# Designs tried in a protein design run: designed miniproteins, single chains, continued (5). Part 20

Each design is a single chain, and the fold is of that chain. pLDDT is the mean over its residues in the fold that is shown.

## One batch from the design tools (miniprotein)

Design m16659
Fold by ESMFold2-Fast:
Structure m16659 (fold): chain A 62 residues (1-62)
Amino acid sequence: MKLTDEELKKISEETGVPLSTVREIAEAIENNDVEKLQELLSKLSEEQRNKLIELIIEIKNK
């Protein structure tokens, strides 16, 4: 697991996306599972998707 529980929780709180969904998205990204990632992202608004992607990129690039 490349993201900590605290990082996933912060993403959930800042984006309004449920923590369980954020965990699934992070796992799909780690496994390069594009199909699952697209399905999970389709459940989110465009605003939520953009914020989520930005936060994940920020955390991974530290």
Scores: mean pLDDT 76

Design m16660
Fold by ESMFold2-Fast:
Order: sequence, then structure tokens, then C-alpha cells
Structure m16660 (fold): chain A 67 residues (1-67)
Amino acid sequence: SALEEADRAARIGAERLREAAREFQGVEAEVTGEAVDADTVRLTVVVDGERYEALLPSASVLKGVAA
């Protein structure tokens, strides 16, 4: 389903962002991703005790994951 695809994309995107932060910046960040609905993904980033949140179109996250 579209919601399951969005949720999978959110998790993969979060994992890649965490890996990139560790590999290229040496930063240990906690990154989580979840689908809000089929068209919207929420990414949450915690670094140095600060929490950041972004809502992104699922299509944009899917494009990044596929590339």
C-alpha cells in the first residue's frame, strides 16, 4: 500500500541520514522516520540534546531513496 511504501521510505531515509552524519561529519545523531500519511513523512533528528522535526512529501523521500 502507499502508506506502507511511505513508511519504508521514511525508515530508509532516516537510516541513510544517520549513516551520512556519522561518516562525513563524525556526529552521532538519532534519526527516526515515520509516515504521517501516504503523502507525508515526518523525520525527527536529535543531536546534542536538541530535537529537530521536518515534514516532507513522501515522493521527495522516495526519490532520494531510489537514487
Scores: mean pLDDT 73

Design m16661
Fold by ESMFold2-Fast:
Structure m16661 (fold): chain A 63 residues (1-63)
Amino acid sequence: SAEEKKKIKEALKIVLKKNNKEDFPEGLIENLVENKASDKQIETLLKKLGIDIKEFYEELKKL
C-alpha cells in the first residue's frame, strides 16, 4: 500500500542518516520502494553499506 511504501522509505532514510549515509541518492530509495524490493534485496543493499538489516526493522517498527 502507499502507507507501507511511505513507512519503508522513511525507515530507510532514518537508517542511512544514523549510519552517516544520508548522501545516498534518494532516487535509488524511491526506485527500491516503487519496485517492491524484497527484504533480501534491502538486506543486500544495507550490508554493502555496512548496515545491519535489524536497524532497518527497528526503525520501521517505530513508524
Scores: mean pLDDT 78

Design m16662
Fold by ESMFold2-Fast:
Structure m16662 (fold): chain A 82 residues (1-82)
Amino acid sequence: SVEEAVEKLFERLLDKSKASAEEKKILEQLSKGITSEELKKEIAKLAGLPLEQAEEAFELLNKKVIEHDIEVGMKLIERAVE
């Protein structure tokens, strides 16, 4: 499914030892809130999905990255606040 393909891609993006340069760039762009048609197509390609599912794949991956970044950011704030 699209959800399973996106989950596998997200897991690869978080694994610093296995993430490609292209995958690291995608994670950086999503964390910065960058949204482009080219980025959506690249996400679909890396997830092994047809381009017709690019929007759905982007929305699912973007949600996972934002949720992860919020959690990491909250932990960093908690650690920094004495």
Scores: mean pLDDT 75

Design m16663
Fold by ESMFold2-Fast:
Structure m16663 (fold): chain A 83 residues (1-83)
Amino acid sequence: PELTDEEVADALEAAYGAALEIPTSKNPVSTLVAAMILASLAAYNGHGDEAAEVLYRAAQELKDTDPESAAALERMADIIRER
């Protein structure tokens, strides 16, 4: 099913909250947060496929630097794409 405005807002808020808990000024976090925001915005406007592509692309960029964040982005892309 399609993500509701409430679900998109909750996902964005959770993403921001998680990013703020990482005590690093510059690292994969900035790319992770940007990708999650962009993906949430695309999904909010009914562009789930585009949102998934953004997340997969960001995951690919992070695989060498932060494989855990890359895996998380891939899981989010799969969830968004299937809805």
Scores: mean pLDDT 63

Design m16664
Fold by ESMFold2-Fast:
Structure m16664 (fold): chain A 83 residues (1-83)
Amino acid sequence: SELEQIQADFEAYRARVEELIAAEPDERKRELLRLHLEAAEEVLKALEENKAEETNKKKLEELFEKMVELGLLTEEQVEAFKA
């Protein structure tokens, strides 16, 4: 199902973000990565509650854009997470 695919994609995404946190020497950047992961988990919860999937996917994409703006992720890293 689409929800099962999104859950699998999220678990892969979580693992990648956790690797970034482990490799990040700056505590403030680690905290922002943790906050982003928490926000992404809230989006997944909204999807599981059968809210509009398009709206939730857009919200997640907006979070990725904010992380690039904050210098926490590169555009290339965001594209890798989307793959």
Scores: mean pLDDT 68

Design m16665
Fold by ESMFold2-Fast:
Structure m16665 (fold): chain A 85 residues (1-85)
Amino acid sequence: MDLEEVRADVAAALADPELRARLLAQLAAIPAQAKKLVEAGKISEAQAEEIIALAEAARAAVEAGDAEAAAEELIALEKAIEAAI
């Protein structure tokens, strides 16, 4: 997925209160999920820290209404998760 496509999807989500709330809830769940993956031995602590940092950055951008920054952080988050798992 390219930045332009993700940015358009994020912009649509930010315009819809229900979609925005779902995205924020999904991002808020990532730190706990990453910690469980470390406990299960599936990813390293360093990989979990990177994933958590990217999820928190994406959440901050979504809360700020910055669709471009949110899209960039979401793409980085997806790549980090794919590389770890």
Scores: mean pLDDT 80

Design m16666
Fold by ESMFold2-Fast:
Structure m16666 (fold): chain A 60 residues (1-60)
Amino acid sequence: PSAKEILEREKELGEELKDAPEEKVREALLAGYSGYVLMLTNLPAEVQTKLLVEVLKSLP
């Protein structure tokens, strides 16, 4: 895919997760959004932090 297509997809995912409720972020983690290093490293820092917080909250 083109660089523009990659950036648009990453921005859409970042904005979706940024504004999503905590339950939706957790669901995205379980669905494998965090399974790929490329996706995680290219997400905005605030979305990365939100994902990390949800992982920590999900642990016993």
Scores: mean pLDDT 59

Design m16667
Fold by ESMFold2-Fast:
Structure m16667 (fold): chain A 56 residues (1-56)
Amino acid sequence: QITKDDISKKVGSIPGVTDVAIDIAKANDPVKAQEIINDPKTHPQVKAAAKLVLEK
């Protein structure tokens, strides 16, 4: 369901952040995604990508 294109459209193409967001989307792990969203130290763009994983 979630592709690299979907992540780029939602979080934009930011060097260093986009790669992490893509890795999160590719893992497609809802438990890990929820942990990332709950971590206040996680970059907001990475949290946006994790939220896409939780959209079932």
Scores: mean pLDDT 65

Design m16668
Fold by ESMFold2-Fast:
Structure m16668 (fold): chain A 85 residues (1-85)
Amino acid sequence: MQAQVEQAKAAALAAAREVEREIGRPGVRSLHTHSDGSVEMTLSFEVDGKTERYRIRAELVDGNLVVTRQRGDDEAPVTTVRKAA
């Protein structure tokens, strides 16, 4: 169980870094681990005087790392699936 949580944390952090790379600046991160082993992260940026927020969720499902990222509440979530290490 602990190894699965660490994989989910690593995936969420990697997704956050990918978003930061796309935006071109570091964001403010808030990480929460759920009792089911899933990890949720909120990533916030200031762009042109406006606060942009991303929600990242990472979980291990059937040996796959499922990472979902969503920009704000109005954008459709984007899900990527990778084989767990």
Scores: mean pLDDT 76

Design m16669
Fold by ESMFold2-Fast:
Structure m16669 (fold): chain A 97 residues (1-97)
Amino acid sequence: MSASEALRKASIAIKEKKYEEAAKYLDEAIAALPEDDPARIYLLIAAGEEYEKLGKKEEAIEKYRKARELIEEHEPPSPESQSLIEWIEKKIEKLES
């Protein structure tokens, strides 16, 4: 499945509150993108949110950690990137507690 097709299916599943299907299609969209594509950051965050809704804490944490790593490696330090990292870190902390 192409990244575009997977993302479209993920968006429909999110709208319909089909969290498991949404997480699956987001994972497929991420896998279809190049490793260095910055779009992966936001798809990883979206996947983390869907896994969190499913109560799959370990999988949600993994997605959030990967997103944080890519932000730190890919984006220059900025107030926006710092705020996003802080938001992700709070999500991870909540899920680990």
Scores: mean pLDDT 82

Design m16670
Fold by ESMFold2-Fast:
Structure m16670 (fold): chain A 92 residues (1-92)
Amino acid sequence: MRRKEAEEKLKEAERLIKEGERIYYQPLLHPDKYKEPLEKFVKEAKEKLEEAKAKAQEVLDKYSDDKEAQERAKELLKRAEEGLKKIEEPIS
């Protein structure tokens, strides 16, 4: 039971990270295709990455007996944190 719940949370965290990264990079690489201001995409991407970080941290805290979930949660947490740092410190 616990493993399935951890896997579902980790899958959702990974989806949120991928969605946040896509939202951030697509308008940056293809500004001609996106009529909305870049700041809207940055805000949405940040919200997705922060939610992913929270879900990964929850798995790390609540499923300490699941080694596979712990390893995956640490990986996703690091990826979300790196994404957030990159958004907060954009290329000048």
Scores: mean pLDDT 75

Design m16671
Fold by ESMFold2-Fast:
Structure m16671 (fold): chain A 88 residues (1-88)
Amino acid sequence: AKEEVEILKLALLEAIDSAGEAAKTADEKKREEIEERLVKAIKEAAERLKNAPKELQLEFLSEVAEKAEENGLEKAAKTARELKEEVE
């Protein structure tokens, strides 16, 4: 449970940082594709964690949202915040 949350969190945070770097040199269309892939990954991770303790789900989604916002990935950040509202 907690170990799975930590692994998925680390993987997504790394993916968000990598996507942020890629987005800096991407055109608008490629940036949109990057954000769509991250939105999908965030939703899939949230689905995998649906049976984890609520507190761990909220912490995971909060950190993902913050990291996406730091990287200027607005759609990914919004998706994580909306998923957090659904858990609350």
Scores: mean pLDDT 83

Design m16672
Fold by ESMFold2-Fast:
Structure m16672 (fold): chain A 60 residues (1-60)
Amino acid sequence: TLPLPARDEAAIKEALKVGGWANLVSKSPTEAAQQIREMFKDKKKREEAVKEYEKRGLNK
């Protein structure tokens, strides 16, 4: 069972798409990745979020 409602997960994903990445850029790559993993307890959604984060180049 996931601790986050599906609505909250969808809201986080939407925020990332429409510029939520700006908030993550102010954090270290480690902190940003940790935050994404905590938001998505579901393995598939977590992997998708991490891949999106990496694709945006926020690790470098």
Scores: mean pLDDT 53

Design m16673
Fold by ESMFold2-Fast:
Structure m16673 (fold): chain A 75 residues (1-75)
Amino acid sequence: MEAEIEKVKKEAEELFAKGKKLLEEGDVDKAYQLYREAVALIYNSKVKDEKLLEEFEKEAEEAFKKILEAKKAQA
């Protein structure tokens, strides 16, 4: 159980890291897709840890803010 939680967290973190790299390169659309995938991975997992969900939600919110700002600049 703990190993599964750690694996999901690692995968989500990897997706966020890739998204940040793409966002810095100016590929906003791909960054957005990766962030969306990371959020979906977290919410669809069987992990129901309150602290974990709060942590992931915070990261997802920050990521979405950056993507929205980048999309506005590119529009």
Scores: mean pLDDT 71

Design m16674
Fold by ESMFold2-Fast:
Structure m16674 (fold): chain A 75 residues (1-75)
Amino acid sequence: AEEKGKALMDAMKRMAHDKLAAGEDAQVLTEEDRAALAALAESAGLTPAAKAIAQSKTFTEADRAARAQIEAAIA
């Protein structure tokens, strides 16, 4: 669970970095970004994190929500 949560956080960081490198707003989650991160979270067995990410509008919101759900899953 911890290693899968780390992979999700790393994916979020990479996605934000790639957007910044492309000259896009690195804080904004598009529908495509939410779908990709939610799918990754679900494949990792973190369904509550996937649902929280799907409802997030920014990377900061998604990160905060995902961290809370991951902590609950590994506690």
Scores: mean pLDDT 72

Design m16675
Fold by ESMFold2-Fast:
Structure m16675 (fold): chain A 77 residues (1-77)
Amino acid sequence: SLEEARKIVEEAKKKMEEIFKKDPYNGFGEITKIYQEAVKKIEEILNDPLERRRLVLELSDYAADLIIKAFKELKKN
């Protein structure tokens, strides 16, 4: 259902933020893992193409921003 998919997005964002807050320098791998897991769950429970695309893009943008921040912190050159 759409409510379950939104809950997955919300929980994934919270998990990503906690990992980034706990270890911003080494968290990018775990953030990517959480993102991939959440996307799979969304695709399994939500078949509406427009809503699925919207939620996946929202989550991917959020994850990308966190990964970029972590990557910039890791690359001190």
Scores: mean pLDDT 77

Design m16676
Fold by ESMFold2-Fast:
Structure m16676 (fold): chain A 64 residues (1-64)
Amino acid sequence: EFEEEVAEALILMAAGISLANKTPLEDGLAFLERVKEILVSKGYDPEVIDRALEEAKARLEAAA
Protein backbone atom coordinates (compact mmCIF):
# COMPACT_ATOMS: atom_id res chain seq x y z
CA GLU A 1 0.00 0.00 0.00
CA PHE A 2 2.90 2.40 0.80
CA GLU A 3 5.43 0.83 -1.63
CA GLU A 4 5.55 3.99 -3.80
CA GLU A 5 6.35 6.21 -0.77
CA VAL A 6 8.91 3.69 0.53
CA ALA A 7 10.70 3.46 -2.85
CA GLU A 8 10.79 7.28 -3.15
CA ALA A 9 12.06 7.63 0.45
CA LEU A 10 14.86 5.07 -0.11
CA ILE A 11 16.11 6.77 -3.29
CA LEU A 12 15.99 10.25 -1.70
CA MET A 13 17.71 8.89 1.43
CA ALA A 14 20.51 7.54 -0.81
CA ALA A 15 20.92 11.02 -2.34
CA GLY A 16 20.92 12.59 1.16
CA ILE A 17 23.66 10.20 2.33
CA SER A 18 25.78 11.09 -0.74
CA LEU A 19 25.33 14.83 -0.08
CA ALA A 20 26.06 14.52 3.67
CA ASN A 21 29.31 12.60 2.93
CA LYS A 22 30.33 15.07 0.16
CA THR A 23 30.53 12.14 -2.25
CA PRO A 24 31.85 13.06 -5.75
CA LEU A 25 28.97 13.53 -8.22
CA GLU A 26 29.85 10.52 -10.41
CA ASP A 27 30.08 8.21 -7.35
CA GLY A 28 26.79 9.55 -5.99
CA LEU A 29 25.06 8.95 -9.34
CA ALA A 30 26.52 5.41 -9.50
CA PHE A 31 25.23 4.75 -5.95
CA LEU A 32 21.70 5.88 -6.96
CA GLU A 33 21.76 3.55 -10.02
CA ARG A 34 22.81 0.64 -7.76
CA VAL A 35 19.98 1.40 -5.30
CA LYS A 36 17.55 1.44 -8.27
CA GLU A 37 18.68 -2.05 -9.39
CA ILE A 38 18.24 -3.42 -5.85
CA LEU A 39 14.73 -1.94 -5.47
CA VAL A 40 13.61 -3.19 -8.92
CA SER A 41 14.93 -6.68 -8.03
CA LYS A 42 12.79 -6.56 -4.82
CA GLY A 43 9.64 -5.89 -6.88
CA TYR A 44 9.25 -2.12 -6.53
CA ASP A 45 7.64 -0.33 -9.48
CA PRO A 46 10.35 0.78 -11.97
CA GLU A 47 8.25 3.84 -13.01
CA VAL A 48 8.07 5.09 -9.39
CA ILE A 49 11.79 4.39 -8.90
CA ASP A 50 12.76 6.21 -12.12
CA ARG A 51 10.73 9.28 -11.12
CA ALA A 52 12.39 9.41 -7.67
CA LEU A 53 15.80 8.73 -9.26
CA GLU A 54 15.46 11.75 -11.61
CA GLU A 55 14.62 13.99 -8.62
CA ALA A 56 17.56 12.56 -6.62
CA LYS A 57 19.97 13.07 -9.55
CA ALA A 58 18.81 16.69 -9.90
CA ARG A 59 19.52 17.26 -6.19
CA LEU A 60 23.05 15.82 -6.49
CA GLU A 61 23.79 17.89 -9.62
CA ALA A 62 22.48 21.09 -7.98
CA ALA A 63 24.79 20.50 -4.98
CA ALA A 64 27.89 19.81 -7.13
Scores: mean pLDDT 78

Design m16677
Fold by ESMFold2-Fast:
Structure m16677 (fold): chain A 90 residues (1-90)
Amino acid sequence: EKKEKLEELLSKSKLSEEDKKIAKAYVYSLLNLDLEESLEVVPLTELSQETRNFIARVLYELKEFEELKKFIEHLKSVDKEVDLEEVYKK
């Protein structure tokens, strides 16, 4: 289900191991999934461009369109963006 798809997308991503951990914690938080005790959610402003694009891609792949919309709007409020071409790309 959602956790399994996230792990698949993480394994295929080019993110650093640190950014993978950050992305996983953030997605778990956004989707109200149970966080592993070792996962810490970092502030939105500390997310790299690659991590932001990956999180948006995961939400898109999981068809969590309302959460994706909220994530993008929240990023815009702090003068950050997502590369939508990377999100919709295979």
Scores: mean pLDDT 73

Design m16678
Fold by ESMFold2-Fast:
Structure m16678 (fold): chain A 95 residues (1-95)
Amino acid sequence: SATSYTAEKLQVIGFELTAKLQINIIKESKSVEEKLKAAEELGEEVRSLRRIPKTPELEKVLEETKKELEEILKTEKDEEVIKKIKETIEEIDRL
């Protein structure tokens, strides 16, 4: 339905904005605690997408999010943050 289509599009936009915010915190924060919280919140958002139909628009946002996380893994030094990022990538791959 038109209502369902609009809701799905808004959920994809909401995810993209949230993912960009959390990724920016992981990249720029000097606090391991803030990075861990951002990675955990991103993982929760990815898990919430399991009930949403996989549209091409959603798949593109997920691919872009995964690429950003893989880029962070090249420079991240904290073992707990690395672990949480890898878990989030695995959650994306399971969608």
Scores: mean pLDDT 83

Design m16679
Fold by ESMFold2-Fast:
Parts: sequence; structure tokens; C-alpha cells
Structure m16679 (fold): chain A 83 residues (1-83)
Amino acid sequence: EQQLLDDIDAVFREAREKKLTNAQVAARLAVVYAQHGKRDEAIKLLKDAAERYPEYKEQFEKVRKAIEAGNLEEAQKIVDELE
């Protein structure tokens, strides 16, 4: 839990430094949740984000599929390319 919160804080710090959009933050948070074994929360976050940001729907779907396959390295790569 503490490690998860620290990783979430790191995403928001990166968002401030790089001026990330809410959609880019949502994708990064989903990967963080998946890295901490919170797969269902990660998938739900991506589905909710796809409804709010339909222009990123294809990218969120790719991240979801990578997480479902257990390929967190690919999920991270997709999120980084979203930037």
C-alpha cells in the first residue's frame, strides 16, 4: 500500500514536470496499479478513461490487452508512446 502510494505520487510528479494530460495520467496510473497486482482496478481505470477520453480509446485498449497478457513492459511502452 505505501509503495503503491509512492508510485502514484511519482506519476503525479511526472505529470506536473512534463505537463501531462488527464488521459496520459490515467494510462500511467493503470500501469502502476497492474505492477502492484491490482489488475482489476487497472482494467476498470482504463475502461473509465476510454469513456472520458474517446480520442485515446485505441491506446487504452492496447494497454488493457498488454495488462491482460501479463506483459507490463509492453503496457509501459504503450503509455510512454502516448506522451
Scores: mean pLDDT 81

Design m16680
Fold by ESMFold2-Fast:
Structure m16680 (fold): chain A 100 residues (1-100)
Amino acid sequence: SAEEEARALAAAKRVFAEALRLGEERGAPQSVIDVFRAVLEADVASVRELDRLFLARALTLSPEERRVMRELLDEAEARVAAEDPEGLALWQRATHRPVR
């Protein structure tokens, strides 16, 4: 569990780092860049703590800014899935995303 938590947290941080890089490269709104940076700079103990911080910050964004943020995260997740599919899967399960 502790090893899986650490791997999930590392994968989550890698997704946010890639989303930040893509956002800066593509000129995303500063508000969106600030969300990714805040998540990466936070000293969080768990993926649940990271997810709560992210959701709280995302709620301050406009619908249009949230759309841009989601597009960047989806692309970053696809890229990270190619490098660490297991870590990404652990993070997705830990963030209470619906399992079908």
Scores: mean pLDDT 83

Design m16681
Fold by ESMFold2-Fast:
Structure m16681 (fold): chain A 85 residues (1-85)
Amino acid sequence: MTAAAEAAAAGLDVAPEEPRFLSADSPAARALAAGLLELMRRHEAGLRRVALGETRFDLELTLSPAAGDAFGAWVARIAAYLEAA
């Protein structure tokens, strides 16, 4: 949650690419946001917007192609975790 809130304040953009929008309201989504921030930092990706509410979490991001691939791999890992839980 803390990392996602920080990203929301920062409004990070690296390069204008097709925006990706992700909406979620679960603890898993907040964990995803924290992992995504770390992934984006390592792969020089941009995070366009994160918005947090009591019951909703919205994420809009701008990614380089390399960061997009890394993001996809990370999402697959989270999906596997949720499937096991």
Scores: mean pLDDT 49

Design m16682
Fold by ESMFold2-Fast:
Structure m16682 (fold): chain A 74 residues (1-74)
Amino acid sequence: SKEEVEKILKEKGLKSSGKTLPFDYSVPEGDRAVHFLQVLEREFPDLPVEKADLLLKLFAKYPEMAEFLAQYAE
């Protein structure tokens, strides 16, 4: 659930910026993880590796939450 994902993010010290980035779900399912990483790298060039890794792992489990997860990338 969204609440469970938010708990994990907060336990790892991440804060929500409230900034929403659109995610293109027309991208083939097998390419969505690399596309999500590319969006994060483009929009948040200073994103720490550990934070990016956590967001990618959560995206793999909850692919519908891409836009919510991106709020924690600042």
Scores: mean pLDDT 80

Design m16683
Fold by ESMFold2-Fast:
Formats: structure tokens, sequence, C-alpha cells
Structure m16683 (fold): chain A 95 residues (1-95)
């Protein structure tokens, strides 16, 4: 896509961390992005992409981890994330 080289590098780091089940590295990369307000939308997009992978792979542990990180990075939408978690866990159970 038309994503910046920096965005593609973050995506690559997250993909490699996911393959290695390195949840600490996933959190570190997302927290680094969240420190810069100009990268908040990119961080949200990458979290959403990882949530999609967790659902496809029926990885409940990764899903819960990603939603926890998202609530810590974006506390203003925490209630919305809690509601989304309930819906996603029900969807995962029915897949």
Amino acid sequence: GSASPEFQEYRKQLEEAYKNKDYKKIEEVLREMAKDPSKHMDAALLITELIGKALKNKDEELLKFLLKVAKELFPEISEGIDEMEKQLLEKLKNM
C-alpha cells in the first residue's frame, strides 16, 4: 500500500515479534509509537491488524493481550475496548 517506510518497518517488527510469540516486543513497539501523537493512528491500525491475526488463528491469549495494551495506550476509549473484547471473545468461541 501507500504506507510510509517507517510504518512498514514497525509492521515488520510486529510481524516478527508475533511469529516469535514475543508479546513484550509487541508492547514495546506499540508503546514507542504511542509516545508520538502523529503515530497514534498508525499504532491503532497495527493493533487492529494484530487483532485480526489473533481472531484468524483463534489466539485468545494474544487477543486479550492486545486489548489490554490498547486500553493502556488509549485510556479515553477504554470502555469501548471492553465492549469490543466481549464481542470478539464471543466471535472467537463461535469460530
Scores: mean pLDDT 80

Design m16684
Fold by ESMFold2-Fast:
Structure m16684 (fold): chain A 88 residues (1-88)
Amino acid sequence: DVEKDVEEAVRYVREAGELEPSIRPLTEKAVEYLDKGREEGVRPLALATAYTYRALEAAKQSDNAKEVGALLSKAMEHAQNAYSKAAA
């Protein structure tokens, strides 16, 4: 179910942004596109994965890199699952 994968991805992305404020501009964009993906499907979900990846890169330069990286990796799994289901 695309909606369930979007909900899980949003949860993990928000938790990462709360833990690491420096990546919030990227995590906020990822959430925006994940929410759009519920209605519009493939294209916003592709943008959501791109912003999640950018947040993951930015987090590598922070003291919370391991914890934030784990959360964003889980978010990527759920976002990619939503993308695959929407693309089918």
Scores: mean pLDDT 84

Design m16685
Fold by ESMFold2-Fast:
Structure m16685 (fold): chain A 80 residues (1-80)
Amino acid sequence: MKEEAEQRVRELTEAAVAELRAARDAPDSVLQAIANRAIEELRQLRIRLGLEGKGGPHLFVLYEEAVKRIEAVLAELRAA
């Protein structure tokens, strides 16, 4: 339940990071689309957890860190 929610956030984050790294030679528009899709999936998960009464501060922090991680990887690929 709580552990499943935290695990799903981590799985979505790591899948997005792996997809970005696999697509590193793609145009910026493709990299941005991958990042935007992953962030939207995380946003939908956060909304769902909130409706289930599981939207505590710890899960919000985990969500924010997941988004920052995806954005950081995108920035690294853009700098290369």
Scores: mean pLDDT 79

Design m16686
Fold by ESMFold2-Fast:
Structure m16686 (fold): chain A 97 residues (1-97)
Amino acid sequence: SIDTLFSKLEDLYKKVNSLESILLTTKDPVQRKVLLQKRLHSLGYESAEELFQDVTSSSNDALSELKPQLSTEKWVAQVLSAIGDKEALQLVIESLK
């Protein structure tokens, strides 16, 4: 159902937002790396790259299914949100190098 697809997208957004919060609030790069690693582990991921792959494939599947069910403006809003999530995860990956 459409509600199930939105719930799936919401769960992905919550995972990414939990890491993005650390990026936005933690100024020290050493402390940031420690907090990001702890959060990734608490979410069940061994690496930011693993989470990036999961978010990318899962959001693409959900968005593809939603495309015929949403208006153009609502679809574009969901796509832009997913792009923002992937951009935030790229910053997490770079912060962990």
Scores: mean pLDDT 85

Design m16687
Fold by ESMFold2-Fast:
Structure m16687 (fold): chain A 72 residues (1-72)
Amino acid sequence: SHVDKIIAELEERIEELDRLAEENRDNPRMQILLESAVTMLELIIRNIRIDPSQAEQLYELALRSIERTLQL
């Protein structure tokens, strides 16, 4: 379904952020930012599963949050 595709995309983004965290293990600021981003994405996925009608809006919010985190 369309919702399942959105969830899969967000799960791929979590995997990317986890990889960046491993590459930056010795950078405490990056660790905090990346862990916060992963936590936010996990909360977004949980909320999409509770209310699938919000999937597109929450997906856009997730992408903006990732972009801001990676620019800092």
Scores: mean pLDDT 85

Design m16688
Fold by ESMFold2-Fast:
Structure m16688 (fold): chain A 76 residues (1-76)
Amino acid sequence: EEPVVIEREDVEQEDESLLASRMAAALILGSTLPAVVTPEARAAIQERIAQVQATETDPAEKQAELSVLQRLLNLG
């Protein structure tokens, strides 16, 4: 749920704008990392699966990529 943390209280090690940017990127990027928001991660992973399937580049590479993405879906 919602933890009691305040990163914008100037207690972080980095710049505030960089921190906010990283948080936004984590929500959008949620495709390979199981520690990100589930709805965003799931949508991104599914989109990547569709891309890989549409690509038709290398069957072996495609299988490997899909296996990883499938595992990530099960984790997150």
Scores: mean pLDDT 56

Design m16689
Fold by ESMFold2-Fast:
Structure m16689 (fold): chain A 105 residues (1-105)
Amino acid sequence: SLTDELRRLLIEAEARIGIQQMLNYELVRLGKVDEAAEKTIKSLEEIKKELEEAYKKTGDPRLQKLVELIDKALAKIKAAPSDVKVINDSLVEISEALNAALKAL
């Protein structure tokens, strides 16, 4: 069903955010904050693309809201790529929004 496809997409997006959080912890400890920002941006752009493609297929407004949230997070990180708190807070906010969308299915 479309609901099962959306559930899988949201679970996979959440898993990718979790992996990026773990990688960022290690990169920051190594003083590689620029690399953490770059990899976070790339991961979020890929998740955004997948959510946009799902929105085109389904018309589900929850997906459009998630895309808008990711766009805001990308803008914040690009404006402050050395700010570890901005990177971490952005990933937490997106993870919480993905979980809320998943529970609403």
Scores: mean pLDDT 91

Design m16690
Fold by ESMFold2-Fast:
Structure m16690 (fold): chain A 80 residues (1-80)
Amino acid sequence: DVIPLLKKLLPEFVEPLKAKDLAAAMAKFWELARQRLPPELWATAGAALVGLLEWVEDPSLPVAPSMEELVELLKELLAK
C-alpha cells in the first residue's frame, strides 16, 4: 500500500510543493524512493506526488478518493 508510505514521506516534499517546483519535487522523490520505497511502488508513488503538485497549483481540482488522506495531510503541512 503506497498511501501510508507517502504520508510518512510527505513532510520531505513540503518545500518543493509550496514552490510548485516539479523538478525539485521529483528529484527529492527519486532520492527517497531509492532508500525508502520498493521499486514496484515507484510509478504509483510518483504519479501520486505529481497529483499533489497539480492540486497545490489548482486547489479547485477534484481529489480522487485514494488521494484524500494525502491532500488532507498536505493541507495541514502547507498551513504552517
Scores: mean pLDDT 78

Design m16691
Fold by ESMFold2-Fast:
Structure m16691 (fold): chain A 86 residues (1-86)
Amino acid sequence: EEEVRQAFIDAAENLIKAAEYEKQGKKSLAASYFTAANLQIVAAEVLGGEVPEEVRKLMEEGIKALDNGDYDKAIEYFRKALELLR
């Protein structure tokens, strides 16, 4: 499903940006990208979106790393998810 795949691609890219800006201490800008990513994930779910389990696992690990302040790990996980979606 093209729209669902694109939504997850956009979400992963925005989560990478959010992690990059959090690492730089640019909290407001990071929050903006995180919000955009969450809206894209919700949109994909509303469309009945399904992604490979590997992508879901990488996104979950990335979000956990982001929540723990491990921004470099978060970026790595989101980049791996992005490569699988392309």
Scores: mean pLDDT 79

Design m16692
Fold by ESMFold2-Fast:
Structure m16692 (fold): chain A 71 residues (1-71)
Amino acid sequence: DYAERLRRALASQGIHAPLARLTALVERFLAGRGRTTLEPEDVGALVLEVLLALQEPITPELLRAISEALL
């Protein structure tokens, strides 16, 4: 479950978001790309969209750490 993996990865970085919101963000991302599963090349874009939606400051280190947790 990508939303649960995102929730755990974000929590490890001190970012707390409801699972329901993360589920909605993942589903919206996949639907926008005509996909049902996340491809490796899409991981960085998903993480960026999630961080932007949560209004979190985006650093290369944070983007990398969360992206690696989804691979």
Scores: mean pLDDT 81

Design m16693
Fold by ESMFold2-Fast:
Structure m16693 (fold): chain A 94 residues (1-94)
Amino acid sequence: SAIEEVAEKIIEKLEELIAEFRAMGTPEGAAASTVLRVVKAEIERLLKEGKLTKEDLEKMAKALEAYAATIADPAIAARVRALAEEIRKLIEEA
C-alpha cells in the first residue's frame, strides 16, 4: 500500500541517520541515535500490527521537530529537523 511504501522509505532514512549519529562517537550522537531508534521501533510495530496511519507519521514528524528544538548541538539539530521535513514530504507524495 502507499502508506507501507512511505513507512519503508522513512525507516530507511531513520537507519541512515542512526548510523551517522552513532559514527560520531559522541554522547550527543549516541543520545540522538537512541531517540531515532525508538521512533523507528514504533513505526515498525504499527506496520506489523497493520495499524499505521498517515496521522501517526505526521505526529512522529512533529515529535522529531520538537526534539530537534531541544538539541544543543546545532549540526545534530539541523539533521533531525531535515529528517522531519523529509518525512512530511514523503507523506504528502503518498
Scores: mean pLDDT 87

